# Designed miniproteins, single chains, continued (4): the designs that were tried, part 52

Each design is a single chain, and the fold is of that chain. pLDDT is the mean over its residues in the fold that is shown.

## One batch from the design tools (miniprotein)

Design m13783
Fold by ESMFold2-Fast:
Structure m13783 (fold): chain A 83 residues (1-83)
Amino acid sequence: SLEEAQERIRELAEAGRVEEAFRLFESLPEEHRVEEAFVALARGLVRAGADEEAVRVEELAPPEIRLEVGVAVGLELIKRGLA
């Protein structure tokens, strides 16, 4: 399911398996690369310390959801004491 794919993306990113997380994300049909999928990837990357890659996810997000992705990244950085 889409929810299972989003959770797997987050798990891979959080585990520091950055390339696998991006590959799984990019393998999703475009219609499945929704806000929740971008947020799952970005949050996992921040938790793994892959901050540059998390910022890249925000930049790759469509303009309509970019703020929401950026807020998710910012909140995870605050939780790590880096924002």
Scores: mean pLDDT 84

Design m13784
Fold by ESMFold2-Fast:
Structure m13784 (fold): chain A 55 residues (1-55)
Amino acid sequence: PLTPEQQTALDTVAALTAGSALEPEVEAIRELALVDPEAGMERLAALVESHSTRV
């Protein structure tokens, strides 16, 4: 079970990646987070970091 904060973070990333090549990857992360929230959120953080570190 995800916390409300984890659910919001996952939903936000899913909305931002909807229709993109990353959509299936975010879907897989959601499935992982439902069984292992820690592993799922760690993978989500890695995905976000790899796409936002252009600063």
Scores: mean pLDDT 76

Design m13785
Fold by ESMFold2-Fast:
Structure m13785 (fold): chain A 65 residues (1-65)
Amino acid sequence: MSAEKLAQADKIVAEAKAQIKAAKTVEEAQAIVKKAVDQLDSLNLPESEILKYAKQLAKALREAA
């Protein structure tokens, strides 16, 4: 796995977390999570790495709700 893909994944997750904090509704926050996961999938990361990032996004969603 390339360092560039990891840096891009970290950026996607960080931006999604910031957007989740700014979200006015749970539906809006869920849409942000879905978009971030779709972007992570486009990077062709291993499932284990996607799962780690998905857990971070799920935690941010719970903390924002």
Scores: mean pLDDT 78

Design m13786
Fold by ESMFold2-Fast:
Order: C-alpha cells, then structure tokens, then sequence
Structure m13786 (fold): chain A 98 residues (1-98)
C-alpha cells in the first residue's frame, strides 16, 4: 500500500540521518586523536629541554587521557547511531515486503 511505502521511506530517511551522524562522530574522534597526539608530542619534546620536566610530562599524560576519553565518547555515539540506523533499515524492509 502507499501508506506502508511512505512509512518505509520515512524510516529510510531517518536511517540515513543516523548513518551521517555516525560518520561525523567518527571523523570528529579521528580529528581529536590527531590533535591530541600532536599536543602530546610537543609537550614531551618541550620536557626534554625544561627544568619543569615532570610538570610537562604530567600535562602530556592528562592530555592523552582526556583525548582518549573524548574520542571514546564520540565512537560510542557513532555505534549507537549505527545500531539505530540498522534497526530502522530492517523495519523499512519489512514494510516494503508487505
């Protein structure tokens, strides 16, 4: 029926939006990891020449931990968005088979 086709189309559109959210979260996670790695490397290099070596190493360790946590949260969000997309895609297929 046309009503079931329209419902399927809406679920497919919602699935595409969740797929895009997952993609954006994965890209954001990779960017945070890249920037965090560069900052850690810079802090460790500065520590080699600094009288405050221990302080800079601690800052590098904190930066690495914060970067890991932030990227992990974004990836968890991407996983949830993918699961929602797959669920909506399955429902849309079921409606189209009727």
Amino acid sequence: SEELKEKARRLEELARRFREEARLNEEAAREIEREGKERVEKLLEEAKKSEDKEKLIQEANRTEAVTFSAASILRAGADVSRELAERHERKARELREK
Scores: mean pLDDT 90

Design m13787
Fold by ESMFold2-Fast:
Structure m13787 (fold): chain A 138 residues (1-138)
Amino acid sequence: MDVAKKLALEHDGLVLLLGKESAEELVEYLKKHPVTERARKVEYLLFTTQPLGGASSEKPFLVKAVFKNVDGKVEVYTKGLFIVGLSPETSLETLEFIASRYPVVDYGRLVGVVIEGGSEELAKELEELLGIPVVAVK
């Protein structure tokens, strides 16, 4: 928890807190849906602040928390997650437009992932797939 807050403050962005099972599911998803050569890093993350109703064809990724730096204060969200930035078409202007239209959706620059109960091997694999820092904690 403290590691995620510190990373969000130091790097002025979003940090994901994942449990081991959710991190393993994310790795398997990213292996089936690999990042394109133009989208080698997930720069921005789109996430929901409330559960979305209705059938999605995408597997929902359950996160323990999203830590967001807002003017030097960390806000914490605990709702479902859409990963954006895996496509070369993702832009900040597009994310701002989506967030302005859908009040249950928020976004930010993804600066790190923390895996609670994860191994160093799992953290390294996810770091290689996302192209951002990933840290395992107990």
Scores: mean pLDDT 66

Design m13788
Fold by ESMFold2-Fast:
Structure m13788 (fold): chain A 77 residues (1-77)
Amino acid sequence: DKVAKAEELIKEAKKRIKEKLKLAEENPSLLETMMQEADEALHEIKKAADEVPEVQPLAQEVADEAVKLAKEVAEKL
């Protein structure tokens, strides 16, 4: 129950991060705002992992992917 809810939260946060980074790539003027919103979603993932240790591997994988995507978007702009 708690594990399933944490996994769902992490998956939804991952979708939001990808959406924000895509918007930043399409609209460079929004880069700073979209990066801030993606960072907020990363904080939600970290909080879920702190509350439910069983999802820490998934949370770390998603966080690492998000950081890599953010760097790729910033480097292209």
Scores: mean pLDDT 80

Design m13789
Fold by ESMFold2-Fast:
Structure m13789 (fold): chain A 76 residues (1-76)
Amino acid sequence: MVAVDLSLEALQALLDVLRTEDMQTEAGQKRLVETLTALGVPERVARWLAALLGSMSPEAQAAVRASLEGEIAALE
């Protein structure tokens, strides 16, 4: 699969969804897909990311959130 390079806006939106929604739920995964596709991320890629995040433990999701916070800070 081709690696996806996400814009700063898409990374910030992803972080916000991870902070406010539970990726273990269909509703949380749907919110992530809708948010990312609105920012120009292809639907297939957004759906893949939602499924990947939904398969993670709460601890793994927290680690991803922390990594995104660091990446966003480095880009601002």
Scores: mean pLDDT 74

Design m13790
Fold by ESMFold2-Fast:
Structure m13790 (fold): chain A 92 residues (1-92)
Amino acid sequence: MPSDREIEIAIAEIAKAVLLSSLKSLKDATPEIKELYDKAIKHLEEAIRALEEGDEKSAEEHLKEAKKYTQEALEEAEKAGQTTYPLLPPSV
């Protein structure tokens, strides 16, 4: 009996782990870029909590905010000349 909620929580936790990995790779990021990543991560944590409590509306709102802050962080990183791929950090 797989739980849809369990799957949603797992996806949110994976997204959080990806953002944390991306943040660790950003050595020369401005405080503003780091703050955007932190806000995205915090909204993912709140979304996970809302899903665990069965509050789907709150979870959807926090996921929307997390997506917004993630996009803003990526745009600011590109604007600063810092290209980062949280899913594909090539090290050769």
Scores: mean pLDDT 74

Design m13791
Fold by ESMFold2-Fast:
Structure m13791 (fold): chain A 60 residues (1-60)
Amino acid sequence: SRAQRGREALGRAFDVGREKTEEYIKEKGDEASAIDLMRILAETVGEEYDRLKAEIDAEE
């Protein structure tokens, strides 16, 4: 169902977003920026949105 796919995509976005933000913090340490962390999360959510939309659009 669309709701199930949406829930899965949301969960994936949160998991990948957490992983990417943790990696960024490890890389930058004390130089880690809250603005950059928010940007990374926004990009990750956007990528999952685009993926979900493509999957729905490809479904016949």
Scores: mean pLDDT 77

Design m13792
Fold by ESMFold2-Fast:
Structure m13792 (fold): chain A 62 residues (1-62)
Amino acid sequence: KVEELTEKLKKLKESKSKEYDKFFEELLENLPKEVVKSILEKVDSRELATLAVEELKEIVLG
């Protein structure tokens, strides 16, 4: 399930490498590594893994 999230992020990184890298770095910079790790580790389904990424985006951008 985490593998599917990794594949999705990899595809996104390939299609918009510069914009993705910058946004991802900003995301990690604004959140503690422990929080990011905790969120990713708690995913138990593909949908939950996707939501975790979307929630992180909303927190950083919103």
Scores: mean pLDDT 53

Design m13793
Fold by ESMFold2-Fast:
Structure m13793 (fold): chain A 67 residues (1-67)
Amino acid sequence: MRLVLVYSGTSEEEARRAAEELARLFGADEVRVIKAKTFEEALEKARRYREEDGAIAAVLHEGELTL
């Protein structure tokens, strides 16, 4: 199972840590961390990964996590 974390308004390091924890919780075999410029862009990218790849996609914006 693939996990994608899209982040904005937070550091890449924080995003990687969050993605690693989520991957462990969901038993994901593959993890991708993607930077977005805005929260709106992050939501759109996460939606596309859910719809096109069937992945679990989460958004991390300013330290707040949304699935």
Scores: mean pLDDT 81

Design m13794
Fold by ESMFold2-Fast:
Structure m13794 (fold): chain A 69 residues (1-69)
Amino acid sequence: MKVTLTGLEDAEALAGRDPEEGALAGVMITRHGEPVELDEEEWEKEKERARALIDAMAATGRAAARELA
């Protein structure tokens, strides 16, 4: 199955069903631009990558923003 993201509206629709998937879709649209069309395999890879990036950003953002602010 292909996942087609035409904008943040699609990410919001996914968030209504599964907030975690919606958030990941939003990150993917932001990084790849619009529209985004992914195969099921690519969608899973991008979700894992986006989740890892969100975790890294949360950890780094908290530490770095606190030190820099």
Scores: mean pLDDT 60

Design m13795
Fold by ESMFold2-Fast:
Structure m13795 (fold): chain A 84 residues (1-84)
Amino acid sequence: SQSIDDQVDKLVKIATSKNATVDQISDSIKQLKDILSKNPDNQSAYDGMSKIASSDTFKKYKSDPKVQKAQNDFTKFLMDQYNK
């Protein structure tokens, strides 16, 4: 739905901001995972995670334990859904 796509867009903007904190990045990824768990056909959430993972902001914090945990939890969720 449009409201879910708007929610995804907002989370992506937060997580890719040059001033994003570790908590903002990790929480945005967790919320995208929650959206996908409830809406597994939502393409904007997959695209959103791809945008976050490709951002300079994410690359800056990719070694942070909170960010790594959020990314690993998201990756495991995708593997459980699509790669079995």
Scores: mean pLDDT 83

Design m13796
Fold by ESMFold2-Fast:
Structure m13796 (fold): chain A 77 residues (1-77)
Amino acid sequence: MDFDVDVLLALAEIYLALAKKDMERGDFENAIESYEKAIKLLEEALDIATGPSRAEVERALEYAKKNLEEAKKKLQE
């Protein structure tokens, strides 16, 4: 188990949870900020992750990127 990857994933999951709550409240600016922070942490995790951990990080990163795009679209409306 890579401790640094686990820490980065845990921090990213916190920001993803915050962003989701902000999206539910219509706070798209704060949601964008939280998704961007999660993406940065996940990109750092992806740089050091191997094997099954890498696949987990890749899935989380794709999820975060998709939700960031949605938040940006809603902010522009």
Scores: mean pLDDT 84

Design m13797
Fold by ESMFold2-Fast:
Structure m13797 (fold): chain A 96 residues (1-96)
Amino acid sequence: MVEETIEKLVEEMSEEAKEVRERLASSVPNRELMRRLLLRLIERLLETLGNEELAELLRRILELLEQNVKNPTKEIQEEIQKLGEEVEKLIEELNK
């Protein structure tokens, strides 16, 4: 259906991932910059896939990651872990 768009995004993601890797190798690691780049890639992929359940779970993870940066707590970290497990299960079901 949107195979051409997905293929192009995968190529773009590969290039952006390569740039991130090169930055880490050649300069002092900037954790915040890495986080922002990863969040951008995830959001773009979600919009292309059009999967509402996956999009909702990932948006919740993004919110919790943002809250964790502002006010890190064990509860927020545990919630992120649980939502990550739900994302993995949903992806596994979609691949069946």
Scores: mean pLDDT 56

Design m13798
Fold by ESMFold2-Fast:
Structure m13798 (fold): chain A 57 residues (1-57)
Amino acid sequence: NDGEKSLEAAEKAYKEGNYAAAASGGYEARQLGIQDGDEKLAKRGEELYKKGVEGAL
């Protein structure tokens, strides 16, 4: 689904050192996870958002 694809894209971006894209994609995955009631997706998205923001500092 769109949330999982957003999460995969964010994970790839983080691995490639694109922290801004990782943060953005992680945030999107979190919001989609909340909307769909997918707690696991929401949590993984939040983790990537935090890592992306931290990496960009």
Scores: mean pLDDT 83

Design m13799
Fold by ESMFold2-Fast:
Structure m13799 (fold): chain A 77 residues (1-77)
Amino acid sequence: SAAREAQIDALRAEFLARLKELGLGEEDMLAAVARARPVAEANYAAGVGTVAEALEAGGELGRLTAELLRRLQALRA
């Protein structure tokens, strides 16, 4: 658990640094997820897409947020 928590903390630090390079913060990433969720749910009902896929359609912030979500999921598998 401690090793996984350290990996998550390192991942968060990496992505916060990348967000700062874009002039953005964690709140912008959370807002992107909130905006993508209804689109992902509608797409999933049609047999297509995930939250990550909906985020990737949202430009650089969306792609960065999707990458973070995928890497966090991989750490929890």
Scores: mean pLDDT 75

Design m13800
Fold by ESMFold2-Fast:
Structure m13800 (fold): chain A 75 residues (1-75)
Amino acid sequence: MDFEPNTVYLTTDEALAEEARAQGIPVIDVSKVDPSKLAELIASHPVIVLLVRNPGLIPLVEAAARSVGKRVRYL
C-alpha cells in the first residue's frame, strides 16, 4: 500500500501499522490510545487519514477531531 508523506494514519490493523512504520509514516493504534491523548495527537498533525477496519471506532475518532477543529479523511 502506498502511504502519503506528512500524513498520520489511524488504524487497529497491526500489519498495516508495521508497513507504515517501515516507510517512516506516523501511525497511531487507536485501540491502544487513551481518548484524552487521541485529541492531542490529532491536533499535532496537519493531515489525518483514517485507515480503520473497525467501524465502531469512527465515532470516537470523529469526536476527538471535532474537539480540536480537525477533519478526518477515510480511505
Scores: mean pLDDT 72

Design m13801
Fold by ESMFold2-Fast:
Structure m13801 (fold): chain A 81 residues (1-81)
Amino acid sequence: SQEIQDLLLQASGAVAAARGGIVTGGSISDIESAIRKAQEYLEKAQAALQQNPEDAKKFQPQLDSLQKELEEAKAEAEKRK
């Protein structure tokens, strides 16, 4: 589905923004904002996949990978507080 692809692309961009902020010493507020956006896009993608199990087999690995990256970014941000 194009909608799921767009949501995963948006989530990927938000995760990259959060990680970039952590690496470059960006503001904690901007990092937390990027984390929140990534979480929202991933939650929307997950809800869409639950309504279409056939798309889940195709997109679930990408969603799982992005969720793992988001949790890693959240853990790194928490260390900075």
Scores: mean pLDDT 84

Design m13802
Fold by ESMFold2-Fast:
Formats: C-alpha cells, structure tokens, sequence
Structure m13802 (fold): chain A 72 residues (1-72)
C-alpha cells in the first residue's frame, strides 16, 4: 500500500515512485508537478522524475492523495 509506505518510510515511498514514473512525459506531468511541489517551488530534474513515478504507480488521483498525505 503506497500510502502506508509513505506514512512509515517516506524516503522509501519516494524511491519506489522514482523507479516507476519513467513512462510519463509531456503535459500529463504538469498537474502532478504542481500538486507535488506546490506553486512556490521550482522543481528540480530529480523532483520532476519523482513526480512522474508517483503518477505511474498511483495514477493522477492517487498521486494527489499521496501529496495530501505528505502535507499533513
């Protein structure tokens, strides 16, 4: 369960997300980047890759839920 992994070991959850997100590219990343980094953050290439992996593992709605869980 990705949300349970995030709660118990956030670094491991992000590492798993980074592995899976390779297939996302182009405009589908933009909403996830905004959700993951917030409007005030400039995404790094590493952070962008992590966002893409989160979307691949969880889908766009799951990625948004993961971000909301991290922010709490």
Amino acid sequence: DPLTLLEQDPAAAVAVAREALKRYSGDEKVPVEIALYGETLTPTPEAQAAAEKVVDILGPLGAAMLVQEVRR
Scores: mean pLDDT 49

Design m13803
Fold by ESMFold2-Fast:
Structure m13803 (fold): chain A 71 residues (1-71)
Amino acid sequence: MLSEELQKRLEETEARMRQLVDQGDLSGMQRLALETARWIHEHYPEETELAARRLEEVMAELRELALERLA
């Protein structure tokens, strides 16, 4: 189970990641995801695996959306 603080941070991070992709900044989106993963590892080590899976799913979704713009 993710803590309420971590859940809120992930929701905010996901919203920012989507905004970056909408602006065409895939590098910024990936950088934000990595920075967030590092922050989670430092502050919520017990929840890192679940949070990392969630971030990976969002990154995969956003990469597919970006590829659709080229297809």
Scores: mean pLDDT 77

Design m13804
Fold by ESMFold2-Fast:
Structure m13804 (fold): chain A 80 residues (1-80)
Amino acid sequence: SKSEKASELIKKADKAARRGDYKKAVDLYTKALELDPDHPEAIEVLTHAQFLADQAGDTARAQEFEQLRKELVDRQRRLS
């Protein structure tokens, strides 16, 4: 299913971020959110990835993670 594929992509994105490959992590999170924008773990994993990028000094990727997180939060607010 799309949700199963999204979960797999999120796991791959988390692993990429933990390795410091933030560009790959952004690409994988973006694909996951396109498949399942309401994924229950998305805000938490994006928050963690943003933190890791910020700690590594990768400001560009940290901002990309922040933007993805804001888009997800705004979506949830509009559905409320």
Scores: mean pLDDT 78

Design m13805
Fold by ESMFold2-Fast:
Structure m13805 (fold): chain A 88 residues (1-88)
Amino acid sequence: MEKEKKEYEELKKKAEEFEEKLKKLVEEKMTKEEWEEFAEKVKKLPKTEEALFEAVKEFIKSLVDDEEEAKEMIEVLDKLAEREKKKE
C-alpha cells in the first residue's frame, strides 16, 4: 500500500534534513569540549530510546536560539520516536 511508503519516505527526508541542521548547529554553536561532554552524558544514560530522545531534545533547546525552529526539530524527533514505538 502506497500510503505507508510515502509516510516512510517523508519521515526519512525529514530525518536527513534534521541531521544536517543538527550537524550545522553543533559545528557553529559548540566547541569540541562541549560536544565531548554531551557525548559522555549520552553514554551514561539508560539505553532506552526515550532517554536518548529526551537528551537530544534538551540539547536542541540549548543550541537553538529560535524557539520555533527548536520546536520543529523536536517535532521531528517525536515523530521518529512514535515510529519506533509502532515498530514494536
Scores: mean pLDDT 69

Design m13806
Fold by ESMFold2-Fast:
Structure m13806 (fold): chain A 81 residues (1-81)
Amino acid sequence: SDNSIQIQQVRTQIDTTQRQIDLYDSQIDTIRDDLDDYRRNSFPQHVIDRIQDRLDNVQQQRDTLRQQRQQLQDQYSQLQS
């Protein structure tokens, strides 16, 4: 069996996953900036807590994608062997 197609598919999946991670990283940066601004301006704790919950959720999604990217990178390395 020719592994070329499988190698290309895994490369595409790594690229797609990386782009999604980059989008989450940008979203995390924006939420962190908002959170810092809200804390500096003494917004109510319940508002800060909701923004923190959103940050935590987005960080979990990013961390899941980072784990998936690592698995794809490991698979890619095996296919190149």
Scores: mean pLDDT 89

Design m13807
Fold by ESMFold2-Fast:
Structure m13807 (fold): chain A 80 residues (1-80)
Amino acid sequence: LDEEKEEVIKSLKEQIEYFKEYAKKNPELKEIYEKMVELYQEAIKKIEAAKTRDELVKVQVELQEKLAELLAEIGKKVLA
């Protein structure tokens, strides 16, 4: 479990750095990327608190659901 948690946390931290870089390059999308960073940071905290593998999986599923909602918002702004 601890090794799985560390690997997931590492992946999420790498993704946060990509979002921060893209926010700098695309200021019109900065707010959306900042929201993505916040979601990933919240997920990391929940993963650190997870006591079982099922809890770890649940946090990852919740993160994907929230990301899908944010991506839908970005799509609306691009098409508007």
Scores: mean pLDDT 78

Design m13808
Fold by ESMFold2-Fast:
Structure m13808 (fold): chain A 68 residues (1-68)
Amino acid sequence: MPSEEELAAFGARFREVAVPFLMREFGFSEEEARAAADRAVAWLRANPEHLPGAEAMLDMIERVLAGR
């Protein structure tokens, strides 16, 4: 089970990556993107078996945002 520190760090990273991605690719407002990211983080906290897949997706999104 991931620690609370790991979950908090993951949530912060998820918001940093997902918010600009949702705004850029889907036209979400910052408020809408932040709310969507918060809901996704809450779901992942309840379903921690999906965290490794979510972290891999964040790595892919970060590369897309960086122009890879």
Scores: mean pLDDT 78

Design m13809
Fold by ESMFold2-Fast:
Structure m13809 (fold): chain A 73 residues (1-73)
Amino acid sequence: MKGLEIQEKLGELRKLGDEVEKNATPEQVERLRKVFAELRKALSEGSYDEAMQALDKAIEEARKVLEEAKKRK
């Protein structure tokens, strides 16, 4: 079921996004916005594989930003 995989990963991304919004710098948030724009395009115009790749990339970038934010504070 394609929808379940996307839903699970979107849920993870949402949790990471909430933490980033509370703890990251404006520059780090802007970096994530670019990755989220790529994800939005892939979800709207891309194939399932492109959507999953963009989603995995967004999750990885969000984790990196959150780790950087925790080290700075």
Scores: mean pLDDT 76

Design m13810
Fold by ESMFold2-Fast:
Structure m13810 (fold): chain A 74 residues (1-74)
Amino acid sequence: MAADEAAAEALRIAARNGSSSQLNGAASYLASGDTEGAAAVLAKVPGVGEEAARRAAETGTAQDMGDAAREALA
């Protein structure tokens, strides 16, 4: 539960501060099974940080990253 909440908050921050291109990049990494690549992309978003990015990549899905990318476009 605590890990899921932290992952959800990291994606909220990524949608707010990141670009759709960054979030779609993270989704592509997760779809290919590269959680480290996804975490590295998320960690570059201001306010996410490396620990939160890793947690989001470990517990999140490519769909979660795609949803955040759509939010970033709005």
Scores: mean pLDDT 77

Design m13811
Fold by ESMFold2-Fast:
Structure m13811 (fold): chain A 104 residues (1-104)
Amino acid sequence: MEPSLEELLEEIEEKLRETNKMIVENAPVEEVVKKLDEIVKLLDKAIKKAKANGDSKTAQLLSDAKSLVIEAKRLLEEGNVDLAKFFLMGAQASVIAARRRLER
């Protein structure tokens, strides 16, 4: 069975936490980038699901998170680790905001 939007957001939040830990522990950039690519794919699935549900606000928050993850990936590939961490914090905040909209 395909995961629910709530399950996708929980998985994305967990993977963002793991990615931040990898960066703090100085994991290879290639491994961090692969994790970010997985997060982007999950965000794409979550965005499509939010749009299918008619929830344009949740879709926008997740689209914002996706853009921030893509920029963080570019910054990591350029060696700008601190700025990449800042963008990932922004992505996490947008995902948390999306999840809070579903918690009623």
Scores: mean pLDDT 87

Design m13812
Fold by ESMFold2-Fast:
Structure m13812 (fold): chain A 95 residues (1-95)
Amino acid sequence: SMEDEAIAALQEMNQALRDGDIERALALLERMLASDDPLMRAAAQLFIQDVLERAKAGDETAIALARALLPVLARHADDPALSALLQEIEAVLAA
């Protein structure tokens, strides 16, 4: 089901972050953001928010993933929610 797929994708992204696998996390996230399914996009946004909170706490893997997300979110800047997340990431990384 779409709900099960969104949950599985979110779990895989969180596991990739725990493993320090930035490439895998980014690839999964790009797929979810490109989806026409609002549940997949919501899961991607929740993951980005969690990455931001971990980056604010000084998690080096989360900081590296946040930097890698900048060009990805710039490609999706037509979405106001993703544009807002882009601005938050830029502010966190500038601090």
Scores: mean pLDDT 83

Design m13813
Fold by ESMFold2-Fast:
Structure m13813 (fold): chain A 68 residues (1-68)
Amino acid sequence: SSSEEAERLALLAFAYAQLGRYDEALAYLKKAASLMSPEQLESVKAYLEQEITDEAFLAEALAVLDAA
């Protein structure tokens, strides 16, 4: 389902972000966001604000979610 695909893509984005591979993280996050409901987007935004310490990446990631 699109929900399961969104979750898988979001997990890939988070894994790449933990490795410092921010270009790949943003690419997968953008794909995931396109498949998400507004409630899922808000949950991912909250998760990123809690877990991501790189301010530049966080700003770009939040912009991706806000554009969806």
Scores: mean pLDDT 85

Design m13814
Fold by ESMFold2-Fast:
Structure m13814 (fold): chain A 84 residues (1-84)
Amino acid sequence: SMAALEQERQRRNEELVREATRKVDEVKARVDALKEVSPEVRRATRGAMVAVEQLKWRDSLSLETVEQAARVALRFADAALAGI
C-alpha cells in the first residue's frame, strides 16, 4: 500500500537524518582539531553544514527533499573525512 511505502521512506529518512547529523558533527570536531585544513576539506565541510541546516525545516519539507538533503550532507561529510 502507499501508506506502507511512505512509512518505510519516513523510517529511512529518520535514519539518514540521524546519520547525516552525527557524521557532520564528527567532521566539524575533526576539522576544528586540525591546525591546517585544505581548501577542499573546508569546502566539503561547508557543503555538509549547509545541507544539514536545511534539515532544521524537515517537518515542512517533502520526504524526497529530506532524503536528498541528508544524502547531500553525507556526501560532503565523506569528502571532508577523505581529505583528512
Scores: mean pLDDT 85

Design m13815
Fold by ESMFold2-Fast:
Structure m13815 (fold): chain A 69 residues (1-69)
Amino acid sequence: MSEGEKKVEEADKLAALGASYVGQGKHELAAEYARKAIEYAEEAKKLGETENASKSLEGAKQVLEEALK
């Protein structure tokens, strides 16, 4: 796997954990994990994983929006 692909996988895992924390009412933890997912997705985009990283970035941003409600 490329470094970009690896960062996309980590971004998706972190976003999934953030979404799980939103469901549990742990909004502070959800926001933390969503921000980390955004960071990994942005790094993956810089490494050339533009399409996959953009989708991961959008998903992570949605988790962050839900965590901040």
Scores: mean pLDDT 82

Design m13816
Fold by ESMFold2-Fast:
Structure m13816 (fold): chain A 74 residues (1-74)
Amino acid sequence: SMAEIEEKTREEIERFLRVAREVSDAEGQRIVEEAEERFRKAKTMEEMMKVLQETAARLEALDPSIAERIEAAM
C-alpha cells in the first residue's frame, strides 16, 4: 500500500541521516542536523526525497569520503 511505501521510505531516510551523522565531522554534522529538521517538517514523499537528495549532494561536495563511508555503512 501507499502507507507501507511511505513508512519504508521514511525509515530508509532516517537511517541515512543517522549514518551520515555518525561518519561526519563537525561541518557534516551541521548539514545533517539541518536536514533532520527539514525532514521532520516534510509532509510529502517529494519533500522527503528532496531532503535526502540535497543532503547527499551537500555532503559529497563537502567531503567525498563522507559519501563513501555512508555507502559502505548502508
Scores: mean pLDDT 81

Design m13817
Fold by ESMFold2-Fast:
Structure m13817 (fold): chain A 81 residues (1-81)
Amino acid sequence: MTPEELRKKLLEKIKELERLAEEARRRGDHKLAFEIEIEIGMLHIMLGVAKLLGDDPELLKEGVELGEKAIEEFRKRLEEL
């Protein structure tokens, strides 16, 4: 996978987290929405740092993996609401 493909995947994970944050707000769980927004912020920091490092593929891959785990965790928490 190229750095461009990894960056696109990371942006897709961020977009899914944004959707989950909106779902949490729709359900009235403002605390969960805030926790999801913190994760979104962390992934944006990873994107920025990776860019400074010349689109470092290992850091982008780590960001994708972190985003995927966060999506799984937040989906589970939304199902428990």
Scores: mean pLDDT 85

Design m13818
Fold by ESMFold2-Fast:
Structure m13818 (fold): chain A 111 residues (1-111)
Amino acid sequence: SLSPEEQIDRLIDELEKTIDDGVAQGKSDEELAEAVRKKLSELLTAVFLTVQYAIASKDKEEQDFVIKMLERAIQRLEELKEKYKDHPEVVKVLEDAIETLREMIDYVKKA
């Protein structure tokens, strides 16, 4: 089985592949954004569960590890924003997901 970090990395790899495949198929920016939103929903669900378990653990080392994992996820999504900057609707849904991840980091820091 995959670790939570490996699962998050895989979901972001699948997200990038979904955008690349959609672009190759000639999908509109709006159709790409919809596909991205669906994949980001899977990513954010996995992250939310990881965050909830870390907060419930009351283990500072586990919480710090989860923060580092989320910071890595944010960095990877920021790289996707740069790669797909010519697709403004895709950039917008990536920005919304990054904001949600930053809020999740704040929740862990307050635990």
Scores: mean pLDDT 88

